Designed miniproteins, single chains, continued (4). Designs and how they scored, part 71

Each design is a single chain, and the fold is of that chain. pLDDT is the mean over its residues in the fold that is shown.

## One batch from the design tools (miniprotein)

Design m14450
Fold by ESMFold2-Fast:
Structure m14450 (fold): chain A 82 residues (1-82)
Amino acid sequence: GEMEKAAYEAILKAGKAGLSSGEAGQAAGQAVAEVKPDASGLEAAKAAAAGGKKVYETEAEELSDGGKEAALNGKNLYDQMS
């Protein structure tokens, strides 16, 4: 959905910029909040995790170590919540 796409783009941008895993996670959360400010914490977390999972599956090898770590963490979190 739109929230997952925003999280995907935010994590990808942060990873390409050489940001840390934590900074990429914050960027994903901010992007989700901008798309749907009324989303529940669980909805926002699932969307951010789904974005990270998508980065891991499609783009992770092009990113810095922090970006790859953020993508893997998102995948693991999504799998645990689903």
Scores: mean pLDDT 78

Design m14451
Fold by ESMFold2-Fast:
Structure m14451 (fold): chain A 72 residues (1-72)
Amino acid sequence: TEEEKKREEVEKKAAKAEGKGLAEYYGLKYLDAEGEFVDENTVVLKAYTEEAVIVRTVDLATGKTDVEVIPR
């Protein structure tokens, strides 16, 4: 729907801000972030830091959020 399109744009726009906050939360040095819809019900945020990549997966169907810190 039209609301879903607007929501998608807002989430893409907020990806950098959310990624920076996520990196700071884990005490890592923020470099960049990117958000992507893997599926209609799955959103992945990747926050790139100097030592690791932080991957946050949100499942909109179940309401669950998973966060993984992957060393580079």
Scores: mean pLDDT 75

Design m14452
Fold by ESMFold2-Fast:
Structure m14452 (fold): chain A 66 residues (1-66)
Amino acid sequence: MPLPAAPDTPAVRATRERLAAAVAAGPEALEAVAREIEERAKAGDTDSALAALEAGAELARREAAA
């Protein structure tokens, strides 16, 4: 069966960590992250969206490690 999965790159991992942190924070945080991704993708700038998510995930990782 076709089961598309994003490659397990640093960018994808960072995005997953940010989403996991947003899940823990609640639906408002998830909505904010999803909306940012949608706006960037709608503009055709998925690379910038991924870069922003990477920065956010890195911050979340730092907080979790502290």
Scores: mean pLDDT 61

Design m14453
Fold by ESMFold2-Fast:
Structure m14453 (fold): chain A 71 residues (1-71)
Amino acid sequence: SEGEDLVKKALEAIKEGNVQAGVRLALEAARLGNYEDAAEVLLKAADLAEEQGNSLVAEGLRELAREIRAK
C-alpha cells in the first residue's frame, strides 16, 4: 500500500541519518492511517536525533509518537 511504501522510505531515511526526511515521510504515512508504523518510525527518528546531540528534538518526536498512537 502507499502507506507501507512511505514507512519503508522513512526507515531508509533514518538509516541514512536523515531525521527530517524520516519524520516527514512518517507523518505522510500517519495521514494515510498508518498510525502504529508512523509512531514507530518517529521513535527511531527520536533515537537518531538524540545520538546527533539534539535531545529537545528527540523529546518532541517521542511526544508526537505517543499522540499518533492514541488515534
Scores: mean pLDDT 88

Design m14454
Fold by ESMFold2-Fast:
Structure m14454 (fold): chain A 60 residues (1-60)
Amino acid sequence: SGNELVREGAELARAGDVEAGARLMQEGAGSDPAWARRGAEAAAKGNGSGGGAYVMNGSR
């Protein structure tokens, strides 16, 4: 379930809601807020692949 929240957060960030996306990624992964925010910012920049890699690795 955490992996799903992290993916939803990345999608929100890509849609332009970086702040909400970062919050969902933090909740799903249980990681540092700074890591979640960096992942969300990467997704928002159009680096969906980079954000996806972060999600896969951070969710382990």
Scores: mean pLDDT 66

Design m14455
Fold by ESMFold2-Fast:
Structure m14455 (fold): chain A 67 residues (1-67)
Amino acid sequence: MDEIREEIKKILEELVEELKKAGVSAKELKNFADEAIVLVEELYTEKKVSLEEIKEKLKEMLRKVLE
């Protein structure tokens, strides 16, 4: 469990860094982080989804923020 959490944390940190480089505001960064945490918790606890699917969902959220 801790290993999966650490990998998700690394992915989230990389995505947040990408948004910062794109010039996204602090408010948008906070909104993205909050939504990403909720999504990860829902997918992990309810659907027993793979790490790969969580990663794909997080990338899709990133695309929406950058639009």
Scores: mean pLDDT 73

Design m14456
Fold by ESMFold2-Fast:
Structure m14456 (fold): chain A 84 residues (1-84)
Amino acid sequence: AAYAAGVALFNAKKYDEAIAAFTQAADDGSAAAYNNLGNALYALKKYDEAAAAYAKAAALNNKPNTATAATNTFATLAEIKKKQ
């Protein structure tokens, strides 16, 4: 399945191909696929796109993990934006 292929590609550090595979899995509305899409985008230093993917995952799950996932993502991005 696309999700499993994406995980294998991510572990091989083929982030562009991993993004394509996770995007296919996310097309089915999988919150887990959006979380992993965010991780691959983050690895490519596409921080704004990664934050958007994590936000979509949280919205699909309709849970307070919106606070957890967004806080972890945006707090980390804020530190990176400060170049610390």
Scores: mean pLDDT 69

Design m14457
Fold by ESMFold2-Fast:
Structure m14457 (fold): chain A 85 residues (1-85)
Amino acid sequence: SEAELVKKVSEAAREAAKEAVKSGKPVTATVEVETDLSSSEAFRAGMLAASAAVKAAEEEGAKVTELKIEVDGGRVTITLTVEKA
C-alpha cells in the first residue's frame, strides 16, 4: 500500500540521517516495496514517499543529496543518499 511504502521509506531515511549526522559521512539506503498499485499509482506513491523521506532526514539534521525512484509494475524501489546538513 501507499501508506506502507511511505512509512518504510521515511523510517529508512530517518535511520540513514541519524547515521550520517553521527558519522559525518554520506549514507545510502535502498527500500523496496511490492504493492498492489498500478504502475502510475506506484510512481505517484513513490514520489510521496520520497517527499516524506526528505522531511524525515531534515528533522534529523541531514539532507537528501541523491534520490532514485524505480517502478516495475507495483514494485517500487527507492534509493536515497543522505548527508549531514
Scores: mean pLDDT 86

Design m14458
Fold by ESMFold2-Fast:
Structure m14458 (fold): chain A 61 residues (1-61)
Amino acid sequence: MKTITVDLTEVKKITAKYSFVEDDFKYEGTLNGVKVYFESEEDAKEFLSTGPVGTKTLTIK
């Protein structure tokens, strides 16, 4: 499992598929207290790589 903490202004640089709607995708992360969801681990991996700091964490719902 992994948890994400990313500045929301960084999100605009991401090309991976993500959504803020819980029923859209099965992978879950958190951005400054806001839940975000991903279609696949690869989409989440690209999302994680946009952050300026170390490792981040995602949770499968």
Scores: mean pLDDT 54

Design m14459
Fold by ESMFold2-Fast:
Structure m14459 (fold): chain A 80 residues (1-80)
Amino acid sequence: STRSFVEALVSVVRSRLPQLSPAEQEEVERLLDELRERVEKDPNDGVGISLLTAELLLEVSRALGPEAARQILDEALART
């Protein structure tokens, strides 16, 4: 389900937070909080959830590189 995917994604991204600078951690945590709030408000908001997920993965890619972002996405999908 969308909720299961988002909770898995949040968990995987949080496990990578120690690899980020303090400023990058603050930005990523903000996006994680927004993504969780969006899913809690409306799990059927496919467009809003997809856009926030893309923004989160882009920010992770900027901080850790595209391969790390891909690994995070793959791990989240495997846990769903």
Scores: mean pLDDT 85

Design m14460
Fold by ESMFold2-Fast:
Structure m14460 (fold): chain A 56 residues (1-56)
Amino acid sequence: GSLPSEEEREEYLRFAEENPDFQLPASGDAMTVESRKLALGRGFRLLEERGLEPAG
């Protein structure tokens, strides 16, 4: 598969920084449900690469 672009990585990393518990049920304030689904799916790979575990 293709890794996300540098800009996408920044968005996912920002998500992880703002949400230290990325297992949040997406009830947050900043992201729309669509953006959360995309960020979570792709962000999981980046978070795992950083040593963080996806929460189910």
Scores: mean pLDDT 52

Design m14461
Fold by ESMFold2-Fast:
Structure m14461 (fold): chain A 83 residues (1-83)
Amino acid sequence: SLSQIQQQIDQLRQQLRQSLLDGDLDRSIQLLDQIATLYSQAGDYQSASDSYNARSSLYLSQGDTQRAQQDRQLSDQYRQLAQ
């Protein structure tokens, strides 16, 4: 149900907040992927887009420009779905 998906998103967002405070970029990247997937399953394409855009910024902070560009393109695709 959407309510179960929302509860999972809320838990992952709390874990993401902790991971970012800890400076754990690898975990934060993994959590953003999981969050984006759940938002997509819920039909919240704008929030999925925002999650991939955030992950792109983390890849840039690691110097991974290729993965950052791929995530930006994915973010743009989800934003188009959010009509």
Scores: mean pLDDT 90

Design m14462
Fold by ESMFold2-Fast:
Structure m14462 (fold): chain A 94 residues (1-94)
Amino acid sequence: SRAAVLRSLETLIATLEHEIREIEELIEQNKDNPEKKKQLEEILAGVRELRARLRELRERLEAGDVSVAQAQAELTEIVKEASELGRKVREIEE
């Protein structure tokens, strides 16, 4: 349902906002390592872009500019991209 997709969007937006804070903390912890800092800043930019895409998708779904099925497909792709960025963060932490 539209309501279920909207709840999923809101949940993922909140999750990405939490991840942004965690990555910002990792950047501060790596301030003396320019290479790791740059990698984390690039990942942070990617997470912020995904959050922006989720917010835009939410607005489009609320406005009726996308179908529920199209919104679910876009959400699935954003989840895949978010998972890949999370993997990259874990590799830097190790």
Scores: mean pLDDT 88

Design m14463
Fold by ESMFold2-Fast:
Structure m14463 (fold): chain A 64 residues (1-64)
Amino acid sequence: DVALYKRLASADSGLDLATVDELLALAREGMSVEELAERILAVKPELSREQALGVARGIVAMVS
């Protein structure tokens, strides 16, 4: 599931797999959905806030 989700999240957001792995590590350290979304937007400012929040929620769900 995690490997499949990483591939899907990368494809949906345009984030590379290394960035998705870093975000998963930050979520495991207790970073919130909102903080993850802001970090996603810092890396990919072309994404909408809704897209970034969607990706962040998926990442948190994978580590919960």
Scores: mean pLDDT 76

Design m14464
Fold by ESMFold2-Fast:
Structure m14464 (fold): chain A 96 residues (1-96)
Amino acid sequence: SVKEMSEKIVERARNIAEEYLRQLRAGEDAIQQQWIVELEISYLRKLKTPFTKEGVDEGIQILESVRQELQEIYLASEEERRKKWELIEKERREAE
């Protein structure tokens, strides 16, 4: 049925998104994760028919939300590294 097709498309997009979030939490490379998300978005756009439209649109939204979260996690990770460096420099100056 149309509903079953949409559910399968959404499940695939959700599995891809959840896997990338797991890898990010593990501190893995975000570059390959971003590339795979871009490919899946492109693939879903090509699958868009009257029978798949709802699942495709929802799947794209899920993947685009993860693209934004990837950028936010990367920026937060860099901010944490910067704060750690500032602490080391402060301790070095206080020891002199």
Scores: mean pLDDT 75

Design m14465
Fold by ESMFold2-Fast:
Structure m14465 (fold): chain A 88 residues (1-88)
Amino acid sequence: SREELIAELEKLGKELLETTDDPLVQTAGRLIIETAKKLRSGKASRLELEIDLGMLRIMLGVLKLIGAPEEQLEKIERAIELLDKLLE
């Protein structure tokens, strides 16, 4: 359900914030949480959510390039998958 996908997004964002002090991973975690809040409010435009998705994809690409831990990359990839499903 939509609510289950949003709850998983919030959990992933929180876990990223709790597992590292890396500034880029922290920024990704905060963006995921803010996007989940926008989805819960129902007031965000599709364009705003598409921008958030694009930003997460860019951040994932940078984190892969610099060799970030696999656990952190998997959480961001999962958040991207969930957000993409929510925008169908």
Scores: mean pLDDT 87

Design m14466
Fold by ESMFold2-Fast:
Structure m14466 (fold): chain A 76 residues (1-76)
Amino acid sequence: SDSPMSEILQEELEENERRFEEAKEKKNYKQLGYVGGRLRQNRIYAQANGDDETAERLAKLYDEVEKAYEEIKKEQ
């Protein structure tokens, strides 16, 4: 990537994808909330850096995390 920020955000995206899958498997809605918060912050950084592709990927993952969060929270 031509932007060091985009590379860092890509690494953060991969880590948060892994954490999301683990939190879903364990039904840990608080961990899902944490992941969602990080995705929101990373999206702001991606947008500020002009990395629209990474921002869109982060937004899509955020929607999936929020959906899982609401479903698991209802089970508690």
Scores: mean pLDDT 81

Design m14467
Fold by ESMFold2-Fast:
Structure m14467 (fold): chain A 77 residues (1-77)
Amino acid sequence: SVDAAEIAELTALLSDPDVAVRVEAARRLGELGTPEARAAVAAALAAETDPEVRRAILRAFNEGEVEYGIRLIAEAV
């Protein structure tokens, strides 16, 4: 499906060495707003050390509205 292909591509970009690329990938996953996209950004937050990318991930997660996931992510940072 279109969403699955897009999520796979953007999830790969969340591991890019370039901070700007990871920020953009998180933002685009947020725009998709699917549960699968939110799961991908939530998983990425656990491995992410850059504060700018972490902010992008949190913003992306908020765009989709997942109260439980947002709370868990906020507690993880």
Scores: mean pLDDT 73

Design m14468
Fold by ESMFold2-Fast:
Structure m14468 (fold): chain A 61 residues (1-61)
Amino acid sequence: SVSLLSPEVLDDLLRASEEQLERLIETLEKAAKTASPVEAKILRDLVEAVREILREKRERE
């Protein structure tokens, strides 16, 4: 199956600041409000993935 996050994208997200990750979440949630139901589901799944990365980053600091 095609991963929602490529290894390259995942690496970039892990290197991003907490502020950048929070802004990305806000951008994705805003996009989900105007997207089709299918696209909104994908965007919400991406938000959850970014939130998990942000949580792990906070736990390691």
Scores: mean pLDDT 76

Design m14469
Fold by ESMFold2-Fast:
Structure m14469 (fold): chain A 62 residues (1-62)
Amino acid sequence: DVAALQARVDALRAEIESLRGELETARKNGAPDEVIKELEERYRRASDELATALNALHAAQA
């Protein structure tokens, strides 16, 4: 379902943007290394999921 894939892409993009802002704020404010590492891990995971979702969306639209 193209609509479901599009919704997932939109949600993942919003999550990545939020995580990017949180990570920037955490680094600027000197958050504990553990917090920064957890945010970096979440960012990587969301980015990987976005790549997969985009590939699926493009295949479904072809």
Scores: mean pLDDT 85

Design m14470
Fold by ESMFold2-Fast:
Structure m14470 (fold): chain A 64 residues (1-64)
Amino acid sequence: SKEEHRKLGEEYKLQGYRHVADGDLRGAAQKFQEASKHYKESGDEEEAKRLQEQSEELEREARE
């Protein structure tokens, strides 16, 4: 359901922030990418786009 996808998105988003705190930028990017997919499935396209952009930014930083 949309509600289940929203909850999963929140869980993955939280995991992403924990990875950022640990300095694991690649891990954070993967978690935000997963969160983005779930927010899109929940109908929250704006949050999905924001998280996808954050994931891409973290991947750029990790490649340096």
Scores: mean pLDDT 87

Design m14471
Fold by ESMFold2-Fast:
Structure m14471 (fold): chain A 89 residues (1-89)
Amino acid sequence: SINERLEETAKRIRELKKKAKTEGAKFALDAAVEYIRLAIESETPEAAILQLQYAIAFVKQAKRLEPSLAKELDEVIKRLQEIIAELKA
């Protein structure tokens, strides 16, 4: 299900936070996890899409602060974008 894929993505972000060196990147990844949680709790696909767009913005911020994690963070961004595309269908 979409919710299972969102929960797995949040778990992956928490694992990447353990590898982050900057407090700014750790904050951004925590914010991304919170927005994924809000997306799962959303009553409508439109609300879920908005929350996931905020999650992507914070993952992109973490990528700017931690270039060493860029590949893994790009995989996270791709997964969230694929889920948004399915919610729009």
Scores: mean pLDDT 92

Design m14472
Fold by ESMFold2-Fast:
Structure m14472 (fold): chain A 120 residues (1-120)
Amino acid sequence: MDEERAREIAEEVYERYKEKSVAEIAKELGIPESILKEIERRVGKLAKPALLALLALHRAVEAGLTSLVVEEPILEVLSERLGVSRKALEEAYNTTLKIIMQHRDEMSEELIEALDKIGM
């Protein structure tokens, strides 16, 4: 089931990246420092949770998950692991996606391709 696999990917991303800085996670996603600063300005301390959610989503798409509902299991796992509210993480994640899409041409091709595949 896509939801269960998405949860597994979120757990794997959390364990691998929980001790990484926001800057290291952004670099892994191919997000320029200037765009990371805009994300941090908009969502503050939720920047790391939001980028972990985006990284887990990117990994889920790479694994062949194209379900529009894959985001919900990822956000649930990461909100629990990071000790943040599910609603706060969702709002920070959506704000981060909006910023990334505004700067689409400055992002890695792999990240943009992954986001486009979710719309299928």
Scores: mean pLDDT 81

Design m14473
Fold by ESMFold2-Fast:
Structure m14473 (fold): chain A 77 residues (1-77)
Amino acid sequence: SGGDAGDQARFDLLSKHMPPEVVEQYRRLVEEASRRAAEGDVDGALALARQAQQLLEKHLSPEQIQAIRDAGIAAMK
């Protein structure tokens, strides 16, 4: 889909700032949110996106989190 290069860059950045197990947890949350959005479960997708955001809040700057969040929400549209 559009923005796959951006997705790769985001996960590369996450891998530099978070332990591998945390990056894997984030990836699973994003994948499940994407599945829910594809199924039309917007509420479930948003709940998973919020969990992913909370995980990032422990490891990334507020500005990095905002950029990732905006991109993630746009991808669910």
Scores: mean pLDDT 73

Design m14474
Fold by ESMFold2-Fast:
Structure m14474 (fold): chain A 86 residues (1-86)
Amino acid sequence: MQVSQSIITLVTKRALKIAEENGDKETKKIVEETREQALAAPDPLEQARILREAAKRMRELGDDRTAAIFEAGADNLEELAREEER
């Protein structure tokens, strides 16, 4: 498994668990859509941007906990992208 795919999988799994615990169908849908988009993205920098947009949307919905999880994932993906830049 590529490291970027592992990061996306862990981040979205954590976010999905929180959404399921809260019975929040809207957050669950956003997490599932974010996972599909991030896994389809060609590089870690684009994957990070997708996670940051999801985090922003979570904060707009008042879910700071799930937003922080997506932001941490994006930070890790941006770190990977910088390692690839020499």
Scores: mean pLDDT 80

Design m14475
Fold by ESMFold2-Fast:
Structure m14475 (fold): chain A 66 residues (1-66)
Amino acid sequence: SMEELKELSDELMKRMSQEERLEFNKELGERYAKIAQEAKAQGLSLEELEERLLKAYEELVREKVS
């Protein structure tokens, strides 16, 4: 759920060092850029783009929590 994702994200950010947060933001930005390029190439709707961006964020948060 969105509430669960927010709680996981908040917990992750609290335990991360400054260097780890920088790397997280860099990786997130790279994933978002790739998704935006793919969405443009495939002619995806704004709604489909937003769904993919949210899923990428959730996946990255869950990967780092694990």
Scores: mean pLDDT 84

Design m14476
Fold by ESMFold2-Fast:
Structure m14476 (fold): chain A 73 residues (1-73)
Amino acid sequence: IEKFLEENKPSEEELKKSDQIDKISKEPLTLEDAIRLKESGKLIHKRDFLKILRENNEDIEKAVEKLKELTNA
């Protein structure tokens, strides 16, 4: 398990960006998104933050916008 996690471990930069997205998603402005997420029955895991971040060329702002789009859909 540890060896598998080590091989699939995000880079330090990706991990920091993922943590920043997680912090931003919990900011007061994202309370509306959290309410909509609860009403829609969707849950987003931290691993999904990394996937979205990578898909958007590690642009934090674009990844956050994409997450908000997903919670509002």
Scores: mean pLDDT 53

Design m14477
Fold by ESMFold2-Fast:
Structure m14477 (fold): chain A 67 residues (1-67)
Amino acid sequence: SSQVQQLQQQSQLHQTQADGAQKMAKSLTELGKQEGPDWLKRAQAAQQVQQQHTQQSQQLQQQVQSL
């Protein structure tokens, strides 16, 4: 159904955002080792973004299974 397809697309978009945030967090953590604590705070923010998108993706996948 179109509803299943839409939810799957939204889940994939959130997974893509989570993957991007994970890569950003790793890069900012490495930069923080050289440039100091402000970059580590940015890395922590990116980790929070990753967690949010991962949770949203999982919720959407559960909705697909319920249909």
Scores: mean pLDDT 86

Design m14478
Fold by ESMFold2-Fast:
Structure m14478 (fold): chain A 83 residues (1-83)
Amino acid sequence: SVEELNKAIEEARKYADEVAKYLPPELGEAFKRTFDEALDRLRQQAEEALKKSPEGLEKAVEQYRGLADGMKRAAEAFRKRKA
């Protein structure tokens, strides 16, 4: 659903911002650029999927959830370093 898609995007951005805060400023900026590139790639894939398949929205949700899970794991790894 669109609600699920929005939640996945918000969660990914939340954890990406957390990861960036654990890094030195220059590395945090580089990380945010890489994250923005990942979002652009997922947007292109979602647009292509929507053109080819009625399941395009569900596919996009899965891809953004994957990104959110990746960012969450990264944030958890940085939290363990501080513990």
Scores: mean pLDDT 76

Design m14479
Fold by ESMFold2-Fast:
Structure m14479 (fold): chain A 105 residues (1-105)
Amino acid sequence: KLVDLLKEAKKRLEKAVDLLKEAYRTGDPSLREQAIDELKEAKKLLDEAKKIAEANGDSETAKLVAEAIKLVDEAISLAQNGDLVGAILLANSAKSLVDKAIELA
């Protein structure tokens, strides 16, 4: 269950990054809104993964997931403010942390 949640969160982050890149290229606000929705879904999955890691006593995985959640929150704020490049960078950083969490879980 933990690994499945992390893998699903990663897929949502990948989709968000693709949508943010397309929004940046085209200027389409609907793509930005879709990307924000994908970031919010990724955060929800990561919040659930963090609870499971904490319940299992996996402090290292929980810490990586908590850091990823913080980066996703910051990416959402940047995307909402029109900083799509900043949002892409933070979402990619969150993906890297999720990949590390998957390896440890």
Scores: mean pLDDT 90

Design m14480
Fold by ESMFold2-Fast:
Structure m14480 (fold): chain A 112 residues (1-112)
Amino acid sequence: LEELKEKAKSKDEKTRLEAARELKSLAADPSAVPKIAEALGELLKSKDEKVREEAKEALKEIASRLAELSEEAKEAFGKALIKVLNSKDEKAREYAEEVMDHYNEVLKKEKE
């Protein structure tokens, strides 16, 4: 996991894309969410649109399962998105807003 976080911060876009895809695979495991949410949030700030899209899809996958997850996982996910929403990167903020909208839709469906 620590190596994936370092790859996600790489100046090499190909390395960041590989990290995004690997983190997206890990997003299927609910127990990994507290550790990977921050790294995925950081990837939303990537200069590579494909990396940003992979990170967005991974976060949406987490959001789809988050209602069934621990409070720690929910807190980590929320903190990661809030950090992106407070960043100066407008495109990253738009992607984080899409993930938040998806999460709110999942929450509404669970309450119905």
Scores: mean pLDDT 76

Design m14481
Fold by ESMFold2-Fast:
Structure m14481 (fold): chain A 89 residues (1-89)
Amino acid sequence: MNEEEAALRAPELVAEALAAFPDLPEHEQLALQAVLALFEGDEEKAEEYLEKAAEIAGLSPAEREALREGARAQAELLRRQFEVLRALE
């Protein structure tokens, strides 16, 4: 799998995860969408999702920053996992 194939499969994997957990709370769904947006390089859209998730969850400013850091870390981990899978021919 190349970078283009990995990028195309990231939305599919997120959709599959959401379908597997239909009772997932709205703020968790938005956080997952933010991770996907960061993976795709859309930082503005990711910030919109994170702000909405934080508002629904009633997060403090410190918790909102932790959520942003967590989303960035998850997007980076997803990229690294796809690179590793690509190397494991």
Scores: mean pLDDT 70

Design m14482
Fold by ESMFold2-Fast:
Structure m14482 (fold): chain A 81 residues (1-81)
Amino acid sequence: SALEAFREDVEKIAKEIAEELTKKYNSEEPGKIVLKAAKEFARRLEEEVRRTGSLEPLLTAREPFLQVLEKAIEEAKKKIE
């Protein structure tokens, strides 16, 4: 389904970022923060799709998702530095 494909894409992107942060900082903590943020974003988006009965939220999700990732990366950096 479109929801499953979106969730898989979100998880893949978050995992790639988490792996890069783990390599750069030699710590799993930054990656965990990013993965948690991405998972919570996907959950909220799935709830919105179920509530509205429309896939419209998925079409506009890219920019909000990137903003969530940027904030999570900044929080991760502050936690380890």
Scores: mean pLDDT 81

Design m14483
Fold by ESMFold2-Fast:
Structure m14483 (fold): chain A 110 residues (1-110)
Amino acid sequence: SDLIKKIKSKDPKVVREAGKWAKTKAPPEMLKPLLEAAVEKALTDPEMAAEAAYVIAQVSSRATEEDIPVLEEALERLARGANESKDLDHEVALTMAVMALAVTIQALKK
């Protein structure tokens, strides 16, 4: 997917634009692969973690109740990453992504 390639970009502007497009234009079947790509980027690229967290928030805002297990798995991975991070900026970015997912999951469980 072109979007997945953009999420994996080393250009912060390209990653943020991918997040905006994912929120408004991505088809529902792309939610899991886009979320997984953004989570991997946030965990493995500390310099781009804030941009990846933004993408996670944008993608998760389109989730439905059927996506709850995928969102919960993403939240657990990001929370573990935040606890293991030795970089404050990286920890903050991962914590922001965890918060966005937690809010979305709680809204979907109503």
Scores: mean pLDDT 87

Design m14484
Fold by ESMFold2-Fast:
Structure m14484 (fold): chain A 107 residues (1-107)
Amino acid sequence: SVDALLEALRQALLQGDLDRALALLDELLAAGVDVNAPLPGDPLNSATLLHAVAQSPDPELARTIGRRLLAAGADPNALYGADKLTPLQLAELLGREEVAAILRELE
């Protein structure tokens, strides 16, 4: 299930599991998933995979997965929640200074 793979990827990103995140992302991209689709579990949120990257504790995971997502057409200006946060703004709000610097670097 695409929804199960998206949830598994979201969990891998939040846990900082780079190897699992890469394997799941490759499977999702091979399945033709829309990388800008809202993540399952909250139909009122517009959180994308790039927003999940912004929440990751691992800067190297954020660089590797963020680069792959942007290459696949992920929108760095996608808006999340009532406050309309981009992935960069979400990383800044969460105090993820290293991840925020990486997201600026990737553009």
Scores: mean pLDDT 82

